Designed miniproteins, single chains, continued (3). Designs and how they scored, part 68

Each design is a single chain, and the fold is of that chain. pLDDT is the mean over its residues in the fold that is shown.

## One batch from the design tools (miniprotein)

Design m10494
Fold by ESMFold2-Fast:
Structure m10494 (fold): chain A 62 residues (1-62)
Amino acid sequence: MIDMEEVDKAMAIMTASVLAHLEPEKSPEELAEEVRETLTRNGFSEEAVELGVETARELKEK
């Protein structure tokens, strides 16, 4: 069975990916901050939030 913590991490990565595709004009830092705020507001764990933020930065820079 998949733990909810693993689901949250997957959802964080998906959120970063979707936002990167919907908002290609945003800078890496603007996208990272939006992802951080969105995940934090929705009660995601610190680990999931950080994973989402790093994913957003990588998608915009690499």
Scores: mean pLDDT 76

Design m10495
Fold by ESMFold2-Fast:
Structure m10495 (fold): chain A 63 residues (1-63)
Amino acid sequence: SMRAQLTALGEQASLEVQPEAAELIAAGSSGGEVDTAAASAANKLVNEKYEELLKQAAKEKEE
């Protein structure tokens, strides 16, 4: 089902960017006042990864 696939892609995107998002947050925390920018960058990574996975799934359509 398409809904299950979209949910799985969202979960996969979060998992795949987890270490990278954590590193961005750590870098922001080291900068003190940069935490908001780090959070925005992490959200952007999740959104970009999700879009990438959506495009890939649409192209493959394999069973």
Scores: mean pLDDT 67

Design m10496
Fold by ESMFold2-Fast:
Structure m10496 (fold): chain A 74 residues (1-74)
Amino acid sequence: AAADRYLAEALRRAEEEGLSPLAKSVITGLIDAARQAGYDEETLRRVAERGLESAKRAQELIPQSQADADAFAA
């Protein structure tokens, strides 16, 4: 129940932020893994929050990583 609530909230925010299906899959996988490990509600909430933040940062860093790769390859 708590894991499902945090997953639903994280996916709702991911959708509002325009995150990719891959980013949503990563968030889902992290919360499912934490739920299967039997983590407490506080840890599940933190996993959901960190998963969302990590997905947002990864989406922001992809253009930077591409620019860095292009500069290195030149």
Scores: mean pLDDT 71

Design m10497
Fold by ESMFold2-Fast:
Structure m10497 (fold): chain A 63 residues (1-63)
Amino acid sequence: SEAEKYYDQGVKLASEGKLEEAVEKFKQSIKLKPDYRRSWSFLTSVLYNLGKDEEALEVKKKL
């Protein structure tokens, strides 16, 4: 699905250290499929790595 495509792009960007770009891809994935737990979980982890702890906690509440 298109949501999976964005998730895969986000994972690749995160592995390359492009954390802000990864966040954008995970948000696109969630916009297409709000119940896609994988994207929510990875988004939470990437936000913590960026030091955006408050945003990460808000995202985690959606899991």
Scores: mean pLDDT 85

Design m10498
Fold by ESMFold2-Fast:
Structure m10498 (fold): chain A 69 residues (1-69)
Amino acid sequence: EEEELERELRRAAERDGYVFVFGDSPAKAQALADARLAEEPDRIVLAVHSREQLRNYIAAHRAHEAARA
């Protein structure tokens, strides 16, 4: 379930111009995000290192969309 949400969020965000970078730890996720941002400095890059952080990103996005509806 969490892996499915991870794949859906990554795919949807890439279509919207965002880049989600997943790492096994905060340090690894940040290093990967920094590397990606160096390649594409105009992109919005989000470092994800835990299932809880991923859920928080999804919840925040859904809350924002619900407020618009």
Scores: mean pLDDT 68

Design m10499
Fold by ESMFold2-Fast:
Structure m10499 (fold): chain A 103 residues (1-103)
Amino acid sequence: MFRAAGADDRAEAVDKLNAALQEILAALGFGDAAGRTAPVRPVTLEEVEAAARRAAEYLKENFSGRGTTEIEVSEEGGRLVVRITVTTADGEVLETELEFPAA
């Protein structure tokens, strides 16, 4: 088994991404990171922005690693889109996106 120097940074980035997803979904009442299969209800922009702020605060409190995390909320076509981008200390970018029906 080969171990790369960036493997730990990548693992931390995955953990940050999953933690942000979990916090957003929990704040919106979906309960877990399997939100793509969870019951979907209409949500307001205010709810999604509040969930994104909570996730960002959670990451600041619970992760000590270097790198950046960006959570962006946008509204398009009657949907609220949350984009989570985690950049490792090595500069590798991990990204995911959640879509919710707008209330």
Scores: mean pLDDT 71

Design m10500
Fold by ESMFold2-Fast:
Structure m10500 (fold): chain A 90 residues (1-90)
Amino acid sequence: DAERGAELVVEALREAARAAEDPEIAARLLRLAELVREAAEAAAAGDEERAERLEAEAVALAREMMKDPEARALLEEALARARAAFEAAR
């Protein structure tokens, strides 16, 4: 379930933003969550072109964030949390 997967990623990113000590990293995590949510909404609406564009923007932002050790740790934790939640929902 791609929509449920996206929902769990958005939730994990929002929790990571609350844990961030740097407000700029928190803002970037919230922006990433927004991009993931918008991409999932576009895909659900059948707007594949918009979904692909938003996914590309999310990937680009995540790659830039991975260059910062604090942002990387928070992203890795959020991804692990989303994966664990997805597995637990089976």
Scores: mean pLDDT 83

Design m10501
Fold by ESMFold2-Fast:
Structure m10501 (fold): chain A 73 residues (1-73)
Amino acid sequence: MNDERAEELFRKGLEYYKAGNYEKALEYFLKAAELATDPRLKARALAYAGKSYFKLGNDKKADELFAEAERLA
């Protein structure tokens, strides 16, 4: 149930990311990561949240999320 919802949020994040709307993508990826109970799904969501922060010019937060994603992988 929770991972189904997390996967839906992750997919919405990908749609915004592909459209270049990194602020909306980030919102959905962070919600997906919060809800995910599968460590691999959480890691993927955190990695894309990091990519979204990087696109927005926030390298510090991007690096933090990439490190967190790597710990879960």
Scores: mean pLDDT 86

Design m10502
Fold by ESMFold2-Fast:
Structure m10502 (fold): chain A 60 residues (1-60)
Amino acid sequence: DLDILTEASFRAVEKHRGQIAAASAAAATAPDDDGRLAVMTPVHQEVIRETRKIIEELEK
């Protein structure tokens, strides 16, 4: 359900707000786009993982 996905994504992003801000600040000091991606990828993976977990909880 699209509404469940939207809600889960919002909650996952809010939960990781501090980590996203810290990663963005670190990415800003990276010398190139590859360096920025390397810093941001782990945070994106955590947000995706949390979103999937929340979806499973909301669909029960």
Scores: mean pLDDT 78

Design m10503
Fold by ESMFold2-Fast:
Structure m10503 (fold): chain A 73 residues (1-73)
Amino acid sequence: LEEGLRKYKEGMALYRAGDALESMGELEQAREYYTESVRHFEEAAKLLEVSDPELAEEARKKAQDARARIAAL
């Protein structure tokens, strides 16, 4: 449970950092941060699937959003 929540929070921090880098025009660094956020969100979704299925779904949605941002860079 705690590990899944930790991964989700780490994913959010990485996603926000990627967004800030993108706003600064650091597109390659933004891509790296978004890519790492996808990994954290996917792990969070797997860990939370049984204990918190709604948060697991949010994590999957965030991973998809991060992937879309990578594709748009």
Scores: mean pLDDT 86

Design m10504
Fold by ESMFold2-Fast:
Structure m10504 (fold): chain A 60 residues (1-60)
Amino acid sequence: MYTFTFEFDSAERAEEIAARIREKYPEAEVTVEGNTLTVTTPLSVEKAIGLALLVIGESL
């Protein structure tokens, strides 16, 4: 199990990324608190890396 926490400059951005993560990784638990996004992935390093890349990719 892997847990990641990401901080954004706005709550709107955090919610946008949360929606994308839920769409691509429906097995992940996603919690949004203001501008902070917490994601818990129950299985595999690959999914954890994919989540991190999704968040980073949205900044490109």
Scores: mean pLDDT 71

Design m10505
Fold by ESMFold2-Fast:
Structure m10505 (fold): chain A 61 residues (1-61)
Amino acid sequence: AAADTEIARLASEAQKRIEAGEDPEKVFEEFSRRAEQLTGMRARARIEDGLVVVEAEPAPP
């Protein structure tokens, strides 16, 4: 619940940064790092058909 909310927020921020002209590769790298730091989940983001798509899984112990 809380982890899903944080990941969704980070994904929205990433989308805004990309729309502002930042490098998607750099933005997604920071997104993945922050998502794991804040939630303990392994999250990856990419662009498909102009939309940011996110996949998240619990990090192994």
Scores: mean pLDDT 74

Design m10506
Fold by ESMFold2-Fast:
Structure m10506 (fold): chain A 69 residues (1-69)
Amino acid sequence: MSEAKKYYQEGKKALENGDYEKAVELFEKAISVDPNLYEAYRLLSIAYHKLGDLEKANEYFKKAEEIRA
């Protein structure tokens, strides 16, 4: 529980600082620990969009919606 949330919070800070590559790594760690963290998938989608990887951005956006549903 706490480890996944720590990765998510660190990823969010990296995203705010414009470190999109680090944000991706941290959000991927968050979802590997807790696959039900839909917020992490949502921000991972945004991070990939910022990196210009539209395919992965769309993939993770759909995953976030699937988990939330």
Scores: mean pLDDT 83

Design m10507
Fold by ESMFold2-Fast:
Structure m10507 (fold): chain A 107 residues (1-107)
Amino acid sequence: SLREEIKKLTERIKELADEIAKLVPELKPLTEEIKKLADELEKASDEDLAAKVQELRAKAAELYKKARDLYEKTGSEEAKEALRLAAEILELTSEIARLVNEIAAKA
């Protein structure tokens, strides 16, 4: 059920990405890339999981930086909420990395 746990986390990441795109349409290209990487991670072989989670984490960090920069420039409530949701995505990618390491240790 580690794969089932990863699937629940990737589904949550996709939900958060969609919410960010609604709040700040300017971030939609990054949220679409994150959704694509989440889908690829769900379909990845055990051998590819580590590489895919690192790609997802890198894009999540990029989204967080862009959301932070927008909030610092605008002070808007939408940018503030997008930053909060981007931080949640980053936390979820760290949890996926932990589960991926656990799969690798059992292989």
Scores: mean pLDDT 88

Design m10508
Fold by ESMFold2-Fast:
Structure m10508 (fold): chain A 66 residues (1-66)
Amino acid sequence: MKLPSDKEIEADFYEMLGVLYEKSGDYDKAIEAYEKALELYQQSPDATPERIEFLKKKIEELKKKK
């Protein structure tokens, strides 16, 4: 089994940051973190379509709250 790429590890980190900012109500920072995670997952061959789609929907939802 191939280890996750650096980009996937970074994407996981930013996704976690997005969740934390979202829970705190900091939607600006949550959007930035989720967008960064999305970019990194799109560059990773190990990213699943379901995860990419989830992040896209989450970003759209948060933008509507601003």
Scores: mean pLDDT 78

Design m10509
Fold by ESMFold2-Fast:
Structure m10509 (fold): chain A 83 residues (1-83)
Amino acid sequence: MELTSEQVYVLYEAAKKAGVDPLKEELSEEERKALNEVVKNSTYTEEVKKLLDPDGDGVVDDDTLKAFIKTVKENPEKLIVEA
């Protein structure tokens, strides 16, 4: 999965606001549920919703979160671009 700098940054900020750190190598089930609930109940950019829930089933996939964390760690420059 290839994320743009803006998408990476927005996802990172959304996770922080949900009280979870997406830079963790692995999020607990409770943290994933909290993040998903915040995204579902809040007005987020359509891109953020698609990244966290590409299937549109209201559940954040483990593979999606893992790909996001890997992308951020491999490309930290994307995190600091656009705010």
Scores: mean pLDDT 60

Design m10510
Fold by ESMFold2-Fast:
Structure m10510 (fold): chain A 58 residues (1-58)
Amino acid sequence: MEETLKLVESLSRRQRLAVARLAGLPDSVGLDPRALAEALEKISKDPVAAIKSVAAAV
């Protein structure tokens, strides 16, 4: 969780929205770093790797 949250907080608003949309989450979750990190921890086996892949593409 801490690693995921730190990574999400390091992203731009645009990158956070891209991660949320790709994961099928609402934009409201993408705008809240804590909510996005918690949602990704629940739906992804490796949330850190998933975030890094999307961030590199945006």
Scores: mean pLDDT 78

Design m10511
Fold by ESMFold2-Fast:
Structure m10511 (fold): chain A 44 residues (1-44)
Amino acid sequence: MEEEKKEIEEKGKKVSELIQKANDAYRRGDFDKADELLKEAKKV
């Protein structure tokens, strides 16, 4: 399924973006927000 392949690639990019945002939150000392972003990445 062509749509399935595209979805996998999009999910990978979305996870990377969420991880970057989580790292930014860690740098700010906002560990609660960082944890929330990591949970969102796992749900993708």
Scores: mean pLDDT 76

Design m10512
Fold by ESMFold2-Fast:
Structure m10512 (fold): chain A 64 residues (1-64)
Amino acid sequence: SEEAIKLKLEVDFFEIAIESTKLVIERIREKPNPNEELLKKLEEALKKTEEELEELKKKLEEAE
């Protein structure tokens, strides 16, 4: 269905966003003087995005 295709694209987008954010966090942590405030904000954003992805996956499963 068109709805399932749209949800699948949103899931793929969120998965890419999560993977990219994790890479950014690791790169910051590897610095000799990591920005702790930025790390906290990115980790909080990552957690929220992962929660949104889980909800999208549930919607996709129900739409299939």
Scores: mean pLDDT 84

Design m10513
Fold by ESMFold2-Fast:
Structure m10513 (fold): chain A 70 residues (1-70)
Amino acid sequence: HMEEIERLRNEMKELIERIKQATDPAEIAQLMRELARVAGRLLELAKGDPQTIREIRDLVEEASRIAEEA
């Protein structure tokens, strides 16, 4: 469903925003774990769509870079 993909994409964006604002390493780790869960579900739904898969991967890499800088 297109609605499920859109909802999960919005969840990923919200989690990335929370990661940007978080200062506690333990909180960042929990948010990264939740992001991985949402991304994994999105990747399952996006199977057969290489463009969407690359976009999801890029978002996860961006979040990981932000978490490493904190």
Scores: mean pLDDT 80

Design m10514
Fold by ESMFold2-Fast:
Structure m10514 (fold): chain A 56 residues (1-56)
Amino acid sequence: DEAAALVARAAELAAQGTRASLSEMAKLLAQIKETGDAAAVAEVRALLAAQVEKVN
């Protein structure tokens, strides 16, 4: 499943916790929106928000 693969990649990027990984997560969020999987979109949004708080 494409959405599941993108979510897994976003989790890997979240684990890295760098500015570059945050940028890549934002790009993945755009791709996940194209799949139409609302649950996957919500999960990646939560991961991105958590990482932004960690970096700041």
Scores: mean pLDDT 77

Design m10515
Fold by ESMFold2-Fast:
Structure m10515 (fold): chain A 90 residues (1-90)
Amino acid sequence: LRVLLATAAALALFTGDEELAEELVRLAEELFGEEVAREIEEEARREAEEARRLLEERRAAGLPEEEVEEELAAARERARALAEEARRLA
C-alpha cells in the first residue's frame, strides 16, 4: 500500500494533478501517520522531478509533442488507477 500511494502521488505530481497528490498524501497520513506521509510526499516529489527531467531530455532529442501528450495522458490514467487501487486496499 505504501508503494502504491508513493507511485500514484508521483504520477499525479508528474502530470500536474496537485489535488490528487494532496488527497493521496492525506490518505497516507490517515493510514500511517504524519512522518510516513511526509516520507511518501518527499519520495513522490523526487520521482516526479526525475520523470519530468527524463521527458524533457527526450523532447530535446526529438520526441514529437503528440507523443509527449500521449505519455502524459497515459500517466494521468495510471495515476487515477493506482489511486483507486490504494483506496480499495486502505
Scores: mean pLDDT 82

Design m10516
Fold by ESMFold2-Fast:
Structure m10516 (fold): chain A 63 residues (1-63)
Amino acid sequence: GMSLEELIELARELAKERGLELSEEDIEKAAQNVYDAYKGAEIPLEHARLWLEYALREMEKAK
């Protein structure tokens, strides 16, 4: 399964790939939201990417 640290790194990479203007705090919050939703369960990488992209876009809309 992906750790919170791995989700934060993936979220940071996705934000760069998508050109999202997000703070480190927003990126970490998006990753934390995905981690909490799965309660530490094993997350396939493709599913993690989809949920992180959704969470990151929601953070961008909220700013």
Scores: mean pLDDT 79

Design m10517
Fold by ESMFold2-Fast:
Structure m10517 (fold): chain A 60 residues (1-60)
Amino acid sequence: SLEELLEKAREYAREALKETNGDVQKAIELTTQKLLEDYPELSEEFARTLAALAVHEVLK
């Protein structure tokens, strides 16, 4: 489901924020890469949108 995919994106976002020392733009890029590695069927545009949403949600 989309909810399960978003939860996975949030996990990747938390890891990416830790790896990038809180750099939001780098964390979005890294989260996008992690998503495309595990879900290569996603378009890059959709993966990036999910990554941005997840990174911003994790920061709340």
Scores: mean pLDDT 84

Design m10518
Fold by ESMFold2-Fast:
Structure m10518 (fold): chain A 73 residues (1-73)
Amino acid sequence: MEEEIEKKIKELEERIEELEEEIEELEERVEEALKDPNVIRSTGETLRLIGEIIDLELEIERIKEEIERLKKL
């Protein structure tokens, strides 16, 4: 049972790494959007990308909570 829990934790930790990579890519896109001289377009795209980053950060928090639950078992 503990070995199965350890494997599950490792899989969840790997998923966090994937989500952190996606956030890094989105942060690079935010930097690109901020360089757009069209303020309306730049603002709209930046807000959209920030929304996506927030969603991914919330998913990471949920996974971290699951890891903590598994560690307490």
Scores: mean pLDDT 83

Design m10519
Fold by ESMFold2-Fast:
Structure m10519 (fold): chain A 66 residues (1-66)
Amino acid sequence: LREKIEETRKEIKELEEQLKKTSHELNDAYQKGDEEAYREKNEEIKRLVEELREKRRELEELERKL
């Protein structure tokens, strides 16, 4: 159980780093006026945010079992 909690925390950290990188790319696309890239990056951010919420919810459930 504790190993699963540690694994989930690591996954959350990786998702947060990926979200930060994609946010940078979104800002770059916005500054360049690249509407297509902006749309693609915005959709990627939505996906990452949803996955991050799911992982945080999973972590909360695991911590309750501890």
Scores: mean pLDDT 82

Design m10520
Fold by ESMFold2-Fast:
Structure m10520 (fold): chain A 92 residues (1-92)
Amino acid sequence: SLETVRAFGEYLASLKKEGAKVKVKVEGDTVTIEISGLSLSQLIATALIAIGYDLDGLDIEVKIEGDTLTITIRGLSPEEIEVLLSLLKSGD
């Protein structure tokens, strides 16, 4: 839902205060979010929270590779994509 996407986006945006660097790519109805600049324990915690949102009805895939967490969200509406981009690009 739009509210679920907003809550997740607000959580991910908050990670910038912890030193996270967030990169976003949009391809059709799919948003790919790359998070770096965090410790391994912080990346694992973020991946577990993303899995929680997948269980709540978002279609989310997570991958940790080196120092980067990649979150892929599929099947988003145009409005959900706009909300997510607004939250993740704010302050760049």
Scores: mean pLDDT 83

Design m10521
Fold by ESMFold2-Fast:
Structure m10521 (fold): chain A 62 residues (1-62)
Amino acid sequence: MIEERREEFDEVVQATLEAINAYLDLKEAERKGASPEEIAKLRQRYDEAVARLNEAEKRLRE
């Protein structure tokens, strides 16, 4: 039961889902042979999602 810090836990769950979706979008674009510009934009989105996940996990631990 996670009643304390529920908001932080929910944030980690959401950030995890966002990172997974960003990763899948990036891999789909790479598989399709998308332009380097499109791949760069998707990589940036994935990096931002991972950074957000790391921040959320840090908040949950502290």
Scores: mean pLDDT 78

Design m10522
Fold by ESMFold2-Fast:
Structure m10522 (fold): chain A 71 residues (1-71)
Amino acid sequence: SEAEELFEKGLEAYEAGDYETAIEYFEKAVELSEDPKLKAAALFERAFALDKLGRHDEAREAFLQAMELLE
């Protein structure tokens, strides 16, 4: 799906150290996905990218949103 492709692009950006671009791809993956597991995965990866940028409060919020989707 398009959401899965965006998630993969986000992971590639994260591995390259481009955390800002990774966040954009993960946000788009969340928006386009209807699968709670993919949404949660994208939110977790977005949280890690935010943490790498020192945006710790936003990272925590994304982490909590991801956990809520898995309940």
Scores: mean pLDDT 87

Design m10523
Fold by ESMFold2-Fast:
Structure m10523 (fold): chain A 85 residues (1-85)
Amino acid sequence: SAMEEAEKELFKADAEHGTRLYEKIEQAKKNGMTEKEILDIKIEGYREAVERYRELAEKTGHPLAEQRARIYEFQIKLLELEKER
């Protein structure tokens, strides 16, 4: 079904985003990047996730895609607050 196909795309996007972001953060730590620079990497990764999920929401109409975009927008706001500490 269209819903099942949309859910598979969501799962793939979740897995790819999570894995790549984790690897980028680990590499940044090994390279001696600062906490602020690591937060910038996280914010950029989450902005890419928002764009990806917004595109999936437009393409599929699946409510979980829009919900995921909103969750990542919220996470970006939390990370921006962390940077202001």
Scores: mean pLDDT 82

Design m10525
Fold by ESMFold2-Fast:
Structure m10525 (fold): chain A 72 residues (1-72)
Amino acid sequence: AEAEALARTYARGDAGLALSYQRETVLEAGINLLKAGFGEEEVRYLVELAVKAGALTEEQAEEIIKEAKEKA
């Protein structure tokens, strides 16, 4: 899916195999998705990947979605 491919591209570019995802990196990626014309569903998919990777809590994921929508 388009959202999955884009989210994985951001995750691989920012985190690598040696680094954990960072809240700020995920937030910036979410803002960029919204500015590129994608919706909240794509941002949610990105933050869910970060939660599954252990970089974020579910609570932080919801905060990032809200912040990305406010800043985009």
Scores: mean pLDDT 69

Design m10526
Fold by ESMFold2-Fast:
Structure m10526 (fold): chain A 86 residues (1-86)
Amino acid sequence: MTVKVIVKNATPGTALRMLGGAVQAMLQGGELEATVKGNEVTLTVKNASDEGIAAVRASAQGVESGGGTLEEQVDGDELILTVTAP
C-alpha cells in the first residue's frame, strides 16, 4: 500500500516527526519520496508494510495530540494523511 502524508503549515518539529515515521516505513522496504514547497511537506512511501503504516500513523497522531489536526482518507491502494501543525 502507498502512504501519502501532506503536512500543512509545517513547523520544523512537525515535519521532522512525520519524516521519522516515513523513514521507518522506508527502512521496512518502502520507497520514500519527499517534496517541500514553502511551508507544505509531502511525503510519499510506496510499498509500505503494516509496521511502516503504523509508524506513520503514530507520528500523525502525535501531531494531533499536540494541538494539530489529522485527516485520514483511503483512495484505492493509497492512504492519505493530511496533518496540519498547531
Scores: mean pLDDT 84

Design m10527
Fold by ESMFold2-Fast:
Structure m10527 (fold): chain A 70 residues (1-70)
Amino acid sequence: VNKAKLQKEIAEYETKLQLNPNDYFAWYGLGFSHLLLGNREEAVKAFKKALELKPGFAAAKSWLELIGES
């Protein structure tokens, strides 16, 4: 995956979240983009926020379990 493309996607999600900080799916997208770049701590933070906003969000929970045990 192209690093510059992922950095652009991160900036787009950050902009989206400034407009709507309760967008749990944008938090998930931000977390996944950080994970693909190897930014583990930022990925964990974003996935936790997504799960706080949507406790039943299985995708965010699954990634947190994989990252948190590593």
Scores: mean pLDDT 82

Design m10528
Fold by ESMFold2-Fast:
Structure m10528 (fold): chain A 60 residues (1-60)
Amino acid sequence: GPLVATVTKDYTATGPAELSLKVGEVITVLGVTADGNLVATSLTTGETGVVPADVVTVTG
């Protein structure tokens, strides 16, 4: 199935391409950028954006 991650640190988007996340939210990881950021969809909002990898823990 798709790679799932849990948000472990609050993150506020710094631009329109980024996703804002709160601790305890679950995201689906779609890909990884060359600089180590994740492309992800929030299961809470359904929005897709870029987030730093250090604010989430991949599960499974």
Scores: mean pLDDT 80

Design m10529
Fold by ESMFold2-Fast:
Structure m10529 (fold): chain A 117 residues (1-117)
Amino acid sequence: MEEIEKLIEKIVNELERALQAVRAGDRDAFIEELAHIRNLLSELAEKVTDPEVQELLRRAIDLASELMRDVAEGRMTPEEAIQKLREIARLIREVAEKLGVKLSEDTQRRIDRILAE
């Protein structure tokens, strides 16, 4: 459980970095952060056995992979990228809730900030 909490915290940190890269117009940094997010999501998927949680993580991985392709091909606006990053954040919050993972108040506030902007 603690290892799962730390993976979720790392994913939230990389989501914040990805959002900052999009807002700064740093395409290379954004692609790098998406690769980190995808890898962390895949690691989290290997540590969970709940089929509903596996489906949520699969959706998040698919979104990150789609974002990487669309950004690399120049087919994504900053606004579209931000919306898809927020969708990944919503999926991660649902994963934590379904797993009964108690995220720190700081991590919960950071997720809320990503979703509220």
Scores: mean pLDDT 86

Design m10530
Fold by ESMFold2-Fast:
Structure m10530 (fold): chain A 70 residues (1-70)
Amino acid sequence: SSGAVTYLRLALKEAEELGDEETAKLLREALQHAQNGDDEGAIELVRKAAEESEKMREPLEALLKVIESL
């Protein structure tokens, strides 16, 4: 979905600015899934990133709620 793509790009930029390379990698993969219409694959990758990242856990958990409501 185009909405999910927009939010994922914003989250990816934040991860890159924070230097969280592992989270940025997962968000790039999630973005590719969302661009291909695989919203379920994107959600799973964002969930993994939220579990693994202390720096971005809260914003990624908020993002999951938004994407799941689209």
Scores: mean pLDDT 82

Design m10531
Fold by ESMFold2-Fast:
Structure m10531 (fold): chain A 55 residues (1-55)
Amino acid sequence: SLALARRLLRRNGRLSEEQIAIIEANLDASAREIAELTGVSPRLAGGAREALLKL
């Protein structure tokens, strides 16, 4: 469920709600592109993208 993935990302404590929303809107983008959009590391962006895609 999308709600569950969102809760897991918030529990990480490294992403704001705005950053999570940007990742949700840009799941077709690469981890690098998502990192550029959110200002987080590519590793964190990639992990968040994977969590959302595993729904």
Scores: mean pLDDT 73

